# Designs tried in a protein design run: designed miniproteins, single chains, continued (5). Part 109

Each design is a single chain, and the fold is of that chain. pLDDT is the mean over its residues in the fold that is shown.

## One batch from the design tools (miniprotein)

Design m19791
Fold by ESMFold2-Fast:
Structure m19791 (fold): chain A 88 residues (1-88)
Amino acid sequence: SEEEEIAAIQEAYAPAMAKAIADKDYERFRELLREMLREMAAATRDKQRFLAQLQRALEYLRKEIEKHPDNKVAQITAEVLEEVVAEL
């Protein structure tokens, strides 16, 4: 299913992203997250639903950044989500 395909994409990227965060390699984390989200977007049949999901995640991240402005992972995730949303 589409849901299983998207989950498989997330699982494939998760170890490398976790390692990049642990290593404080935020440039690599940004690249991996961007690639993952683009693959998820390509696999998604319902682009409007996917867009809505990304927008909800972005709203959550903006609140998190407001409370914890030093959260580098949240900042980068929000920036990448804004880039991908603009491409859809």
Scores: mean pLDDT 88

Design m19792
Fold by ESMFold2-Fast:
Structure m19792 (fold): chain A 85 residues (1-85)
Amino acid sequence: DISIARGRISGISQDDQNLYLTIDLDAPIDAAVGDDVRIRNLRSGQSGDGIIVGGDSRRLMIRMPLSQAPDLQIGDRVLIQIRRR
């Protein structure tokens, strides 16, 4: 099952291997740690795949491989597709 959410990037950090995004959601969603996500940046049209690593109904924390991360900036509007596994 696929859920769609919208939000804005409010935080970005990285380590040697991963990009970590904090996304403030426009509306509450049903999502769980470990769910797969595809993020589309509405500014650039680029997409990247990641996993939910934390957050609550109003804020998601997402990890994605740095090598496969799209161009993302704080303040960017994003579309999020969430797939439960």
Scores: mean pLDDT 83

Design m19793
Fold by ESMFold2-Fast:
Structure m19793 (fold): chain A 95 residues (1-95)
Amino acid sequence: MKKELEEFIKKLKEFYVKQVEELKKEIEEKGEPSEEEKEKMLKELEEALEKGSKKVPQSPLEEAYQELQKKAYELLMKYIKGETTLDEIIEEIKK
């Protein structure tokens, strides 16, 4: 039963790492988002975090999902603000 939670967390971390790696590739190919695009992304991430925080987790799996989603979104917001790099986000998610 502990093993199921650990496997779920591992797969969820791999999913977010892949999403950040795909974003890094898109930025390398198309360039950095404009200031308007960055502001829109920040608003969307803030709205997603607010909606997520209003849900009470019904299981340890839902709690782990919510914690990792919050961490990933907060790190992505820091990247948009120029406070971190995509490589640092990947390493933080892997922890």
Scores: mean pLDDT 78

Design m19794
Fold by ESMFold2-Fast:
Structure m19794 (fold): chain A 104 residues (1-104)
Amino acid sequence: SLPRIVKEAKRLLEEFAERLSEINPEMARQIKEKAEEWLKAYEEFIENPSKEKVNEVKFKLDELTDLLAQAIRQDQLSQEDVELADRALGLLHEMILVGELEVE
């Protein structure tokens, strides 16, 4: 099963994307799509671990963090929306820093 931090990050990303859809539906859709791609890559990594799979997860994670950082810079977002995105971004950064996806 997926680690708690991965499931929590997905939940926050999904909630943020739903709120963002009122302001920028295209970007909201992209965030949801990238989150699903990252989750799928992570599940494939857990099922059959390899350096190639780790690199795929890291690449998808980098795409997500870049997109989320772009979304959070929009002045039209409410404070609650920004806080949701900040929490998601914090969890994604934590995963990178603790080396769970570090390639040797």
Scores: mean pLDDT 78

Design m19795
Fold by ESMFold2-Fast:
Structure m19795 (fold): chain A 66 residues (1-66)
Amino acid sequence: VSEEELQRAVAELARAVLIATSRSMSLEEVEREARRMGERLVEQGMSREEAERLVRETLEAVRRRR
């Protein structure tokens, strides 16, 4: 498995956990956690563009469920 594939797997797991726990959080708290997730992914080698896309997709998924 490549480094970039591992980074995507980690990002996908973090996204799934955030979505699963979002029902007990305010939208503002979800947005804060999603931004924190994105910054951690960038620090771990993911491009800012890819991290920002994942953050947006995660927030859209949460918004659609509310």
Scores: mean pLDDT 75

Design m19796
Fold by ESMFold2-Fast:
Structure m19796 (fold): chain A 88 residues (1-88)
Amino acid sequence: DELARRILEEGRRQYEEGKEYITRGLVVAESVEAPAYLVVFRLPRSMSEEELEELEKRLLEARFKGVEEVLRVLEEMGAEVLGVTLAG
């Protein structure tokens, strides 16, 4: 949790300094009773709106299937995974 928050803050600061990337987090849980994970990843600024929309759609479907499926989607779509941590 703390590490993921620091990674997100560092990513925001670097973007504000003219680094052309976007750092995002996604909470992943198979159910309300399962452990929730925070997956922190970086997207290239050069991704088109169409590619970002497809990524978000796939991530929203994968987030209920578990961390392994989310990591697969991120890898296939060209995102860099920065970390995975327990979120709850």
Scores: mean pLDDT 70

Design m19797
Fold by ESMFold2-Fast:
Structure m19797 (fold): chain A 97 residues (1-97)
Amino acid sequence: KEEAIKEVREAADRLEKLADASTNPQQAEALRGAAGSFRKAAEYAEKGDVIKATNYAVAGALLAVSLSFIPGADPQLVKEAIEAARRALRAVDEAVK
């Protein structure tokens, strides 16, 4: 659905805003990487490329999870990023159905 693709883009925008709020450069880089991956997932879902959409969604989720391993990462920001990534994954799954 078009609405599901919009939800993926909104989750990516949330991840980018979290990156802009981060004072940790490694955390900001991982967050921007996750946002970029989910934007590509939305682009490929819109084109009907299920395999590429899913691959980029998984890449984005893995980048978000990697925040848990960054020394000095803000735990609340990590939690919000993982929640945004989960929403994006579910939205990609719905968009490619």
Scores: mean pLDDT 84

Design m19798
Fold by ESMFold2-Fast:
Structure m19798 (fold): chain A 96 residues (1-96)
Amino acid sequence: MEERLEEIIARLSKYRDITPEQRAAMRKTLASMTPEQQELMLELEELGIELHETKDEEAVLRRAAEVARRHGIDVELEPDTTVDELLERIAEALKA
């Protein structure tokens, strides 16, 4: 998990600034999760990176919803659903 998170942070840093505080927050969040939840979150971060690489938001949103469903999280995509909104819904489902 740590190695994969570092790779994700390195790739994501090409598209946005990641502060040391944000990096620490990501690690803390993952440490509070089960291994299954950690895998889901890492897959979703990788999809976010694909969005920056491909610019195909619709395809990334659909894949993120499929990943969430594979991990037992039921999410609906509404018209104009953003990646951030989908990630918030997944985070709320993980808290339940």
Scores: mean pLDDT 72

Design m19799
Fold by ESMFold2-Fast:
Structure m19799 (fold): chain A 103 residues (1-103)
Amino acid sequence: MKKKLLGVAIGNGDLEEVKRRAERWAEFLRKQGHEVEYEVAKVNSIEEAIEKGRELGADRVLLIGDEVKKKYPDAAFIEILLREGHEPLLFAVHKDGSGFTLL
């Protein structure tokens, strides 16, 4: 199945870190037999990230920034699952790989 993701730096987030994480996610999914495309962008809000993800037809958005670190210090990033015709689902993905928390 084809997978498409958008990596996003919010505010002062490092776009190079976003690229690196998006590449790692793409390689992980390719190893599982998926076709994967990714793009990266800078945005000023979570709402802008969702809009840009939908515009690109992304299945999910990977959100990184200092605001994420401040609000969710145990989170490596926020994952946004985009569902056509439905509200997006937001998850804080834990740094230690223990799982995620629905936001």
Scores: mean pLDDT 75

Design m19800
Fold by ESMFold2-Fast:
Structure m19800 (fold): chain A 87 residues (1-87)
Amino acid sequence: MSPEERILRLLFEMLHLLRQGRFDEAERLFAEMLEEIRKLPPEEALRLIDAAITILEDEKKSASPEVQARLDEFIARLRELKEEIEA
């Protein structure tokens, strides 16, 4: 499995857990996903962060208020990671 495929798999598994209200497990997978992104070359990391933000923004359109709040936190953390890598 490519690093990109692994990261996207973690992202979609995290989204599945969020939809089920399993917030602690979703947080754990999100943290694992961020660590996997940090291991990538900067160009690849930035592409995957932009893709993840797009996917999470799309998920917010159909999410409950509780899930939207968690997605906003995750999007903010992805944007922070993007700034760290661009620095």
Scores: mean pLDDT 87

Design m19801
Fold by ESMFold2-Fast:
Structure m19801 (fold): chain A 62 residues (1-62)
Amino acid sequence: MAPLDDPEQALRDARANAEKAIKYKKEGNLSQSAMYATAAALHLVSAGLADEARRLIKEVEK
């Protein structure tokens, strides 16, 4: 996959996946939560937003 040049698009995709991760964690589905959290973090890292990726993972793990 080519790197994403638009950080705003990566941030939108990451937020959508983060919302699903939080939803699944709240429902007790930790496997789905981890999958969506990982997808969100990868979108942010691909856009050069590693600090946002770290905060996202911490938020889901709480």
Scores: mean pLDDT 73

Design m19802
Fold by ESMFold2-Fast:
Structure m19802 (fold): chain A 60 residues (1-60)
Amino acid sequence: EIDRLRQQIREAVANEDWDAAIAYLRQLRDAIERSDLPPFERDIELSLLDMQISIAKLAK
């Protein structure tokens, strides 16, 4: 699921479809929140995703 979401994000960005990119980034964030990653690593990944969502919103 995570690899599929990362591919969908790359395709949305390549197509300059920022609405789709933001939607997939949010889905990836939800998947990471439900993952078995250690809490510290999960918090870092979530922070990076929140930053990427903000950048995508600015690019729009």
Scores: mean pLDDT 81

Design m19803
Fold by ESMFold2-Fast:
Structure m19803 (fold): chain A 99 residues (1-99)
Amino acid sequence: SIIDEMLRILDEALKNPKAAEKIYQKLIENSPGLKASEKVQKMDPKKFLEDLKFNLRLAKKETNGDIPGPTLIALLSWLKMTPKEFLELLKKAAEEVGI
């Protein structure tokens, strides 16, 4: 599933501090929701991605086939991105750090 791909990228990124920082930076630069959040911009990159991974794991438990649960809907509304846009952003950032 799309959530499984997101989780795999985040798991690999969390093993490498440079990868974690790159993905965090790309999310801040490209997510309209995160650009508006002063709190997120002051977070440690690793802590931010660990919290993101936690929420995606909750979203996976709530998802039934193609029907997203409330956690995924809330997360994407917060990011101001579609699932596909978010996955493509994660994939691009991962590719730039060799994951």
Scores: mean pLDDT 78

Design m19804
Fold by ESMFold2-Fast:
Structure m19804 (fold): chain A 86 residues (1-86)
Amino acid sequence: SPALRRLLHAEAMVTLTRMLHSVIKKEAEKTGDPRLAAAAEEIAKITERMDELYREAVATGGDPALFEEIEKLHEEAMALAKELEA
C-alpha cells in the first residue's frame, strides 16, 4: 500500500540519521574536535524530533505531512554532515 511504502521509507531515513549521529559522535569522542561535537549534538536533536514524528506517523496510519517533516529533518542532518566533509 502507499501508506506502507511511506512508513518504510521514513523508517529508513530515521535509521540512516541515527547511524550518521553514531558515527559523528564516536569520531568527536576520538578526536576531541569541537566542530564534530557540535554537529553530533545538533543531529541528536534532529534524530529525537524524527523519532517523535515517526511514532505519530505510525499512530495516524501515515499522514503525508508528517513524512514531509521527517524528510526535511533528514535533509538538515545530511547538510550538517556535508559541511563536515568539506
Scores: mean pLDDT 86

Design m19805
Fold by ESMFold2-Fast:
Structure m19805 (fold): chain A 70 residues (1-70)
Amino acid sequence: SGADALIAAAKAAGLTLPREVAEAIAAGDREAIRRHLATLLHMGLTREQLAAILGEETAEFIEELFEASG
């Protein structure tokens, strides 16, 4: 599944991505991603790491959420 692929990519980069977060991202569920924003912020990922693990489009969306929250 898309979620399993995201979890595997995160693990390869030395990061633990919670399944609920991975499922929200894989589903393109923008509201669910927003609810997990605190978890994503706590991971301390760079823009480059977000793009490498989650893909460019999802990384851009999460970056926009970080900007809106700061």
Scores: mean pLDDT 79

Design m19806
Fold by ESMFold2-Fast:
Parts: structure tokens; C-alpha cells; sequence
Structure m19806 (fold): chain A 100 residues (1-100)
């Protein structure tokens, strides 16, 4: 039940990323397309974590995504900060998931 609660919270954050990308696509389709690539990659890392992948490897992959987002000139600074915050929140939930 604790794992199920964490999975639902992760799904909610993924939904917040989808909404952010949708809003971004109205003003900057190129930035939105790039942000979707990050979302898909984060989703794959989440599935690996849920399948029992090593937490240190999962955390390292998410940190790599955060660094790439921060250094990506195709994404506006406001969207970078919001995406990084959402990925960091996912990272903390994945740590909680593995402890549950």
C-alpha cells in the first residue's frame, strides 16, 4: 500500500510534466519537443526503478537528466527550473519507494 501511494504520487508528477510540456508547446514547439524527450527518458528510468533496478544507478541516471536539462539551450530558463524541480521530486519519491 505504501508503494502504491508513492507510485500514484510519481504518476501525478509525470502528469505535471506533461501539462508543463503542453503549455510550452503553445509558445515554443521546439523546446516542448526536447522536453518530451526528457520526460520519456525519466519515465523509462522510473520503470527501471519500479522493476527493482539499483537505487544508486537510478539516482545517477536522474542526476544526469537534471544536468542535461540545465545545460540545454533549447529550453527556456523558467521551464528548466520547473522541469528540474519535478525530476528532483521524482528522485526523492523513488528513494522512498525503495525503502517502502
Amino acid sequence: SEKEKIEKEIDKIEGEMVLLISELSERDPEAAARAREYLERVGEIIRQAEAGADINEVTAQLEEVIEEIRNDPRIPEEAKERLVELVRRITELIKQYQEA
Scores: mean pLDDT 87

Design m19807
Fold by ESMFold2-Fast:
Structure m19807 (fold): chain A 97 residues (1-97)
Amino acid sequence: DVEEKARRVQELVRRELEPVLAATTDPAARAAIRNIAAGEVTREDVAALTPEQVEAVVAALERAAEEVRTRFGDEEVAEGLRAVAEAIRKVWEELQK
């Protein structure tokens, strides 16, 4: 059950990020989006994203969180995805300094 739920959550995150990845041509930004989809985000990954890409990634993670909440009733995992989205936005804002 836990492994199946984890696989479905990862699939939802990848599917929500797929349009963002498809709209991205820069290799560093594409690598960053793939790392985010894999749960492997770094400060360097966030630095590779444009403001538009940051907002698109955050929106995709928020949509994935809502799908997790509605399909699996998993508030903890949904909150975790929202926390990742907020962390990405916060790191990006810090990189503006």
Scores: mean pLDDT 82

Design m19808
Fold by ESMFold2-Fast:
Structure m19808 (fold): chain A 91 residues (1-91)
Amino acid sequence: MEEELQRIYSQYSPSNRDTVKMVSRFTGLMLRYIGGLEDLRMAREKGASPDQIRQIEEEIRRTEEELRKLMEKYPEIKEQVEKALENIKRA
């Protein structure tokens, strides 16, 4: 969600290049995750084939794995990432 991403970015917007890279990586993964969930929702609503649904679910799982790795590398953002993911799943 844009507001949550902007809030996280503002909190972690120091002159430190590593933090900027982390925020950029996180933003990209969150956008990919949101897109995957929307694709899954649309596919299920339209009665897409089981193979199409499986492919979308696999892409979502890969994105979740990358987000988990990012949270493990930067545990200070873990709580914020988990809250953002919960809000997206509820939307």
Scores: mean pLDDT 74

Design m19809
Fold by ESMFold2-Fast:
Structure m19809 (fold): chain A 92 residues (1-92)
Amino acid sequence: SALAELQRLMAELGRALHAGDREAALATLERLKALVREIAAAHPQAQAAADAVLAAIDRLTEAIKNNAPQEELERLGGELAARLRALVDAVR
């Protein structure tokens, strides 16, 4: 299911960030972005929640590209996780 794939990609993102693997983190964020867009297309009622997730992905992507400190990456990762929980609730 798309929700199971979201959980898998979030776990992959967490591992990449913990390892300091910025290239893997950016690749995982692009896959998350594509999947979130697919979910929004299938669930128009979840569009606002999906837009919030996409904005959180873009903020974390920018922070990684700008060499933000680990504390900021953890904060933004937590925000992304919270927005994804809201998206899951919107499609249930």
Scores: mean pLDDT 88

Design m19810
Fold by ESMFold2-Fast:
Parts: structure tokens; C-alpha cells; sequence
Structure m19810 (fold): chain A 75 residues (1-75)
């Protein structure tokens, strides 16, 4: 299920639909946190993907926030 949302995120990203890509990755994140826990590497990876998308949109503050969440998981 979370993998299906990751694939949707990648598909929307390839089409330049950044808002829909972010929504798909956020749903994947929600499922991964529920199944794997908040500190799993796959959760950190999803935060990095969300950060990259915000960076592509010029939403730098949101990108930094997402990247910092990923970093805290891996510490």
C-alpha cells in the first residue's frame, strides 16, 4: 500500500504535478509511520522525497523542515 503511494508520487513527479506528488508521498509517509514506526529509515527516505519536491516548488522553508525530520530519524 505505501509502495503504491510512492509509485503514484513518482508518476505525478514525472508529469510535473508536484502538488499531487507531495500528497501521494505524504500518504505513503502516514502508512509507513503507522506500520514501521516514526524512526524507520523508510520514513526518513520519504521525508527526503517530500523535501526535494518542496525545493523544486521553491518552498524552501518546508523543504528544510522535511529534510530536518529525515536527519533526526537517522541520528
Amino acid sequence: LANSYNELGELYLSQGQYDKAIEAYQKALEIKKKVLGDKHPDVASTYNAIGELYQLQGEYDKAVEAYNKALKILE
Scores: mean pLDDT 80

Design m19811
Fold by ESMFold2-Fast:
Structure m19811 (fold): chain A 55 residues (1-55)
Amino acid sequence: KEEKLIEEAKKIVKELTGVDASKAKTVKEVFDLAYNSKNSYEAVEAVGKLMQEYY
């Protein structure tokens, strides 16, 4: 469950921002990378929506 969420979040962040989150171990680390990215609002919203669908 959480492993799939983390992998999907990494993919979304890379597609929206170009940031490589492959070394992130938690959803929080992926979220922090999204928040500090060039497209932070779009990336954060996408990850938040993904979390809502998995929980």
Scores: mean pLDDT 75

Design m19812
Fold by ESMFold2-Fast:
Structure m19812 (fold): chain A 81 residues (1-81)
Amino acid sequence: PSRRERLLAAAAIPAAEAAGDAEAAAEARRIAEGLSEEERELALEAGRLFAEAQAIIDAGGDREEAQRLFEKARRLLEEAL
């Protein structure tokens, strides 16, 4: 996989874990292999923010809070890409 594909895979891990999709989480970890520790931590942090924002939307919560979390996650990934 490309560096970009590995970063995006790492960012997908928290959402897969939150959904209880162990297979998707394991595959994302496999694709994310070869990232530096710094890149992995950054992508995981971005992924946690994406998962949290999605959970807010799914629960019918504050959409403006969810948007702020999405924007923060996007900025973190932009720093790594």
Scores: mean pLDDT 82

Design m19813
Fold by ESMFold2-Fast:
Structure m19813 (fold): chain A 71 residues (1-71)
Amino acid sequence: LSKEIEEDIERAMLRIAASVAKHTPVPQDPKEAEEDIKLLEKYREKALKMGMEDEAKDLEESIERLKKALE
C-alpha cells in the first residue's frame, strides 16, 4: 500500500477506537481497567503524532475516567 493509504487507514482506525472508548462503560475489574488504560494511552500517542487533536482529547478523557475508577 502507498504511505498515504496506510495513514488514512490508521486515521480511520484511531477515530473508531476513540469513539468506541468514549461510549464504553468503565470495567468492573480493576485489572481490565488498567489494561484498557495502557491500550488507550498508545492510541492517544498515535493520534497526537498524526495531528488528530479531537480524537486525542476523547482518548485522554476516556483514560482519566478509567483512572478515577481505579481509586
Scores: mean pLDDT 80

Design m19814
Fold by ESMFold2-Fast:
Structure m19814 (fold): chain A 97 residues (1-97)
Amino acid sequence: SFDELIKKYEEELKTKSGLEKARVLLQLGYAYFQRREFDKAIKYFEEALKIAEENNDQVLIDEVYQFLGVVYRELGDEEKAEEWFKKAKYKFPYFEL
């Protein structure tokens, strides 16, 4: 269930650090995005972005930019969505460029 998945990720956050923690935060953000809990999705994506930037992981940074773009597009904020998509240095083919 969703609640079991969230509990699993919250337990992983207690034991993981650095890029492994960033990946769990990205998974949490995506899980909340799928439930249309956009405020929580944004919070977790921004936490993942901070760790990715601290570790200079450009692939993960670009992935987070794409997810933030998608969230703002779903919120109807097309200008904010475009800003996030344009920040991506490595552009994934399945996202707006």
Scores: mean pLDDT 83

Design m19815
Fold by ESMFold2-Fast:
Structure m19815 (fold): chain A 59 residues (1-59)
Amino acid sequence: MEELKIEGIKRLAELFKDYKGEEVTKIALRAARQIMDAKNKEEVDKVLKEAETEINKLK
């Protein structure tokens, strides 16, 4: 499970690689916390998908 969460955080960092700003930082922090609280892969994937959707709305 720890490996899955670490990979989730790495994927989250890649999503934010080209983005800066307070709103982006808030989304990243929220998503990171949710990934660390996830109990399975499906929860991690859901958090990543939701974070990507929120970032896309800011583009």
Scores: mean pLDDT 77

Design m19816
Fold by ESMFold2-Fast:
Formats: structure tokens, sequence, C-alpha cells
Structure m19816 (fold): chain A 88 residues (1-88)
């Protein structure tokens, strides 16, 4: 069975929201792992725009976490989730 694109993108949105929650909790490792999960799900959807949104979000989240700005990392991940939801 071919996994529906919508289901993969919905799971990617959940992963981005989990990344935001982890970042607010000060858990940079869990935030990054959740971002990686979102990237894998977006890639599996074969949607170029979804992949672009998640990869751009990942880069900005990494920058914020490296700067110690966990709240900014969470806000970036939530914005990425909102943009990704527009594709569903």
Amino acid sequence: MFEPKEVLLEQAVEALREAARAARAGDAKKALLSMIAAAILAAASDDEEAVKIVLETLKEVEKALDAGDYEKAAEIAEEGARELEKLI
C-alpha cells in the first residue's frame, strides 16, 4: 500500500510541533530529533514544497538552538508547522 501524502504531511506537522514543545522544555537533542523526523516524513511525501519548508525550518531551528535561544527555536518550529499545514 502506498502511504497517502496527506497522512505523511500530517505526521510531519506533528513532528514539528513536538520539536517546538521539546525546545521550550530546553531539550535541544529531542527538538533536533523531532525536526529530523519531520524531514524524513516530508521527503517520503514526494512534495518538493514540503521538503523545502521543513529543511528551511530545520536550519533556522539549529541556529536558534546553537545561540541558546530555545523560545525562538520553538517559535520557528511552530511557524514551519503552520506553513506545512497549508499543503494539506
Scores: mean pLDDT 85

Design m19817
Fold by ESMFold2-Fast:
Structure m19817 (fold): chain A 60 residues (1-60)
Amino acid sequence: GEKDAEAARRAAELGNGVGAAVAAAEGYQHGDKESAEIGYEEAVRAGASPAAIAIARKAA
C-alpha cells in the first residue's frame, strides 16, 4: 500500500537496499505493484544482489 511505497522510498534514500526490497515485497503482497517496482529499482541502485532481489520477488 501507500505506506509500503513510502517505506521503500525512505529505505532507498538511506542507501538501505535490503530494506527497500522488503518494503517492496510487502507492497506487492498488499496489491501495490507500483511500490514493489520502486523498491526493487532502488534496492538495485543501493547495491542489493540479484539473489536478494529474486528472493524478495518470490516472497511477494
Scores: mean pLDDT 67

Design m19818
Fold by ESMFold2-Fast:
Structure m19818 (fold): chain A 100 residues (1-100)
Amino acid sequence: MSKSTKREFVKAIIDGDVDKVKELLNNGIDINETDKNGIPFLYQPLIRYLDLDELEGHPPLLVTPLSLALQRKHLDVVQLLLEHGAKTSYTTLNGKVEKL
């Protein structure tokens, strides 16, 4: 998957562009993508645009497509991501299940 495709996907989520999100999901984008270390997907340049400077001093922000849609309050995008298998919970290293 190209870096350009990932950028378009994040922009579509930020903009609430349901049609574009659906198009990219149908083209095989992974909504549960992790980095090379198994850490949930990070959109570092776009996180800065989402007022990370106002959250200075907080632990590293892990952003998934689902959490990004929730933060932007695009409930139609949230529903679309959930319909395509987006996880609402994550498992910690000690086996505890936590929910969004």
Scores: mean pLDDT 61

Design m19819
Fold by ESMFold2-Fast:
Structure m19819 (fold): chain A 72 residues (1-72)
Amino acid sequence: VSLEELMTLPLEEAAAKLVERVPGVGPELARRIVLAVRRDPSMAYSAEALQRIPGVGPALARRILAALEIPA
C-alpha cells in the first residue's frame, strides 16, 4: 500500500489495504494508523514515529513502514 493511497482513499478503503498488507493489523488499529498518518504524514517515514500510535509496537511499526510504497 502506498502513502498516497493512505492519504487519498476513503478511510475505510485505506484501512482495509493496511489490514491486507500488514499481518497483525486489525480494522480498528488500521483506522487509527490511517488517521495518525493523515494528521502527521512524517509518521510514515519513521518506525519510531509509528510507535507513537496506540497499539503499534516496534515489530509492527517496522512491518507497516516496509509495507508503505514511499517514493525514494
Scores: mean pLDDT 76

Design m19820
Fold by ESMFold2-Fast:
Formats: sequence, C-alpha cells, structure tokens
Structure m19820 (fold): chain A 82 residues (1-82)
Amino acid sequence: SLEAALERLRGFIVEEVAEYLDYGSKSTKDTVLSEESRRLAEEAVERALEELRDQAFANETDLLQRLYGRALEIAEELRRER
C-alpha cells in the first residue's frame, strides 16, 4: 500500500538525514549514528511530511527527493537552534 511505502521511505530518510547530521559528506551506512541526530532527523522528517501533504501530484520518486531535501533543511535549522 502507499502507506506501507511511505513508512519504508520515512525510515530510510530518517537514517540518511541522521547520517548527514553526524558525518556530513563523509557519511557511510556502516557508521554508528548518535541518538541526538536520530531525534532531529525524525522530527525533521515528520515536519517535512506534513508540509508535503499538499503536494498531491508528486509521484513516489519526486516525493522521496522533496522529502529528503526538505527534511535535511529542517534538521539543519533544528541543529542550529541548540
């Protein structure tokens, strides 16, 4: 279902955003991620998903790209607020 696909994408994007927050361009999938970066990534992805609810015409690939980009921006903003 679309909901199941979105849940998988959410998990994937959370991991990718958390890796970026901890390691930037040096991120690898073999690296241990901090709990702080995971929390920021989860909050950023949830905010990005709410914003993208109005993007009814986006296909799955466009949604993935927009979700990652927007979540990354929000995560960076949340990190700077510390």
Scores: mean pLDDT 70

Design m19821
Fold by ESMFold2-Fast:
Structure m19821 (fold): chain A 103 residues (1-103)
Amino acid sequence: SSEITQIGQNLLDARRRGDREGVARYSALMGGRMGRTLAELRREGTDVSQSLIDMIYSILSGASPDERRAMAEGARRQARASRDDPEVREASLDLARYLEELI
């Protein structure tokens, strides 16, 4: 949980600074971590902190098409790294497809 929060904060900070390289990097990291987090939520149920939901909503609603592509690629990279974890692979691919539909 703390890692996804830190990545999210770094992404929002990079957006505020106009740091294009930081936005690309943290968007990809966010996509990968969100894929893992989605798999964990599917296993454990939907009891998620409101602050985490608000952060993810803020990140996704404010995302440019380039940020959504970076997040989708991060999620696909997580899926490839998770060959022995079908739940993480499936959640990561579902997230990538969702993000690609918003482009």
Scores: mean pLDDT 82

Design m19822
Fold by ESMFold2-Fast:
Structure m19822 (fold): chain A 95 residues (1-95)
Amino acid sequence: SMKELLEKIEERGKKILEVAKKKADEAAKQTGLTEEQKRELVLNSLTEAAEELNDKLTLELIKRVAEIQLKDPATEKGQKEIEKLYEEYLKKLEE
């Protein structure tokens, strides 16, 4: 079901965020960093966390959903594109 799929995505996403937060918090302790540099460290920490957890597929899904939401929030086109991404993600998990 869609609910079970979303719960699985949320659990996997939470693991990526927890690992990324530890990396970003450590990097952010460095003095002289701008807010832009801190943001870049957070984004890099997400990629590194996904690589360590061998879950690049979940991070890619989250990034693409976020991009669609920012560009076409609540549009029928954006909603259909997100639904297609979830279907493709589920298919890849079954392989």
Scores: mean pLDDT 73

Design m19823
Fold by ESMFold2-Fast:
Structure m19823 (fold): chain A 68 residues (1-68)
Amino acid sequence: MRYAVTAVRKELEEASKATGKVTEADIEAAVEALERGDYERARAIIAESVGEKVADGLVELARLLEQA
């Protein structure tokens, strides 16, 4: 859980710096949803900020890292 959340946070922070599309509030909301295991909510928040394809990739990354 913790490593998956950290990886997603880092990706969103990098996207924020590169594009300006992601706010700190968006990052915190997505991280909070992932910490609760609410992947659907986390996906929706991330998709709103950076698009569905990126959101799908980050949620899958989080799922895989939880199993590592």
Scores: mean pLDDT 74

Design m19824
Fold by ESMFold2-Fast:
Structure m19824 (fold): chain A 94 residues (1-94)
Amino acid sequence: VEEALKEVEEAEKRLLEALEELIKLGQDLNMPQSVIDRYKQAKETVEKEIKERREEILKLDDESALKAARQEIGYLEGMIRLVEREKELLLQEA
């Protein structure tokens, strides 16, 4: 359980870093403020949801927590791929 929770925390950090890079890229490319604001709002929403899901996982028994942690890792990895795709699209439009 502890190792799986550590992997969740590492994936959470990677997702938040990717979102911060997306915000910076949008700013560096002089994207409209509405686009930058959308990315900032997405990061704030993700930070809140990550914290809430982690707190729920910590309330579960070890077996359920392990299953939930694995599902969360998969979700976070999927979100990282979506953020990286958005970064690629911004670079292509620049």
Scores: mean pLDDT 82

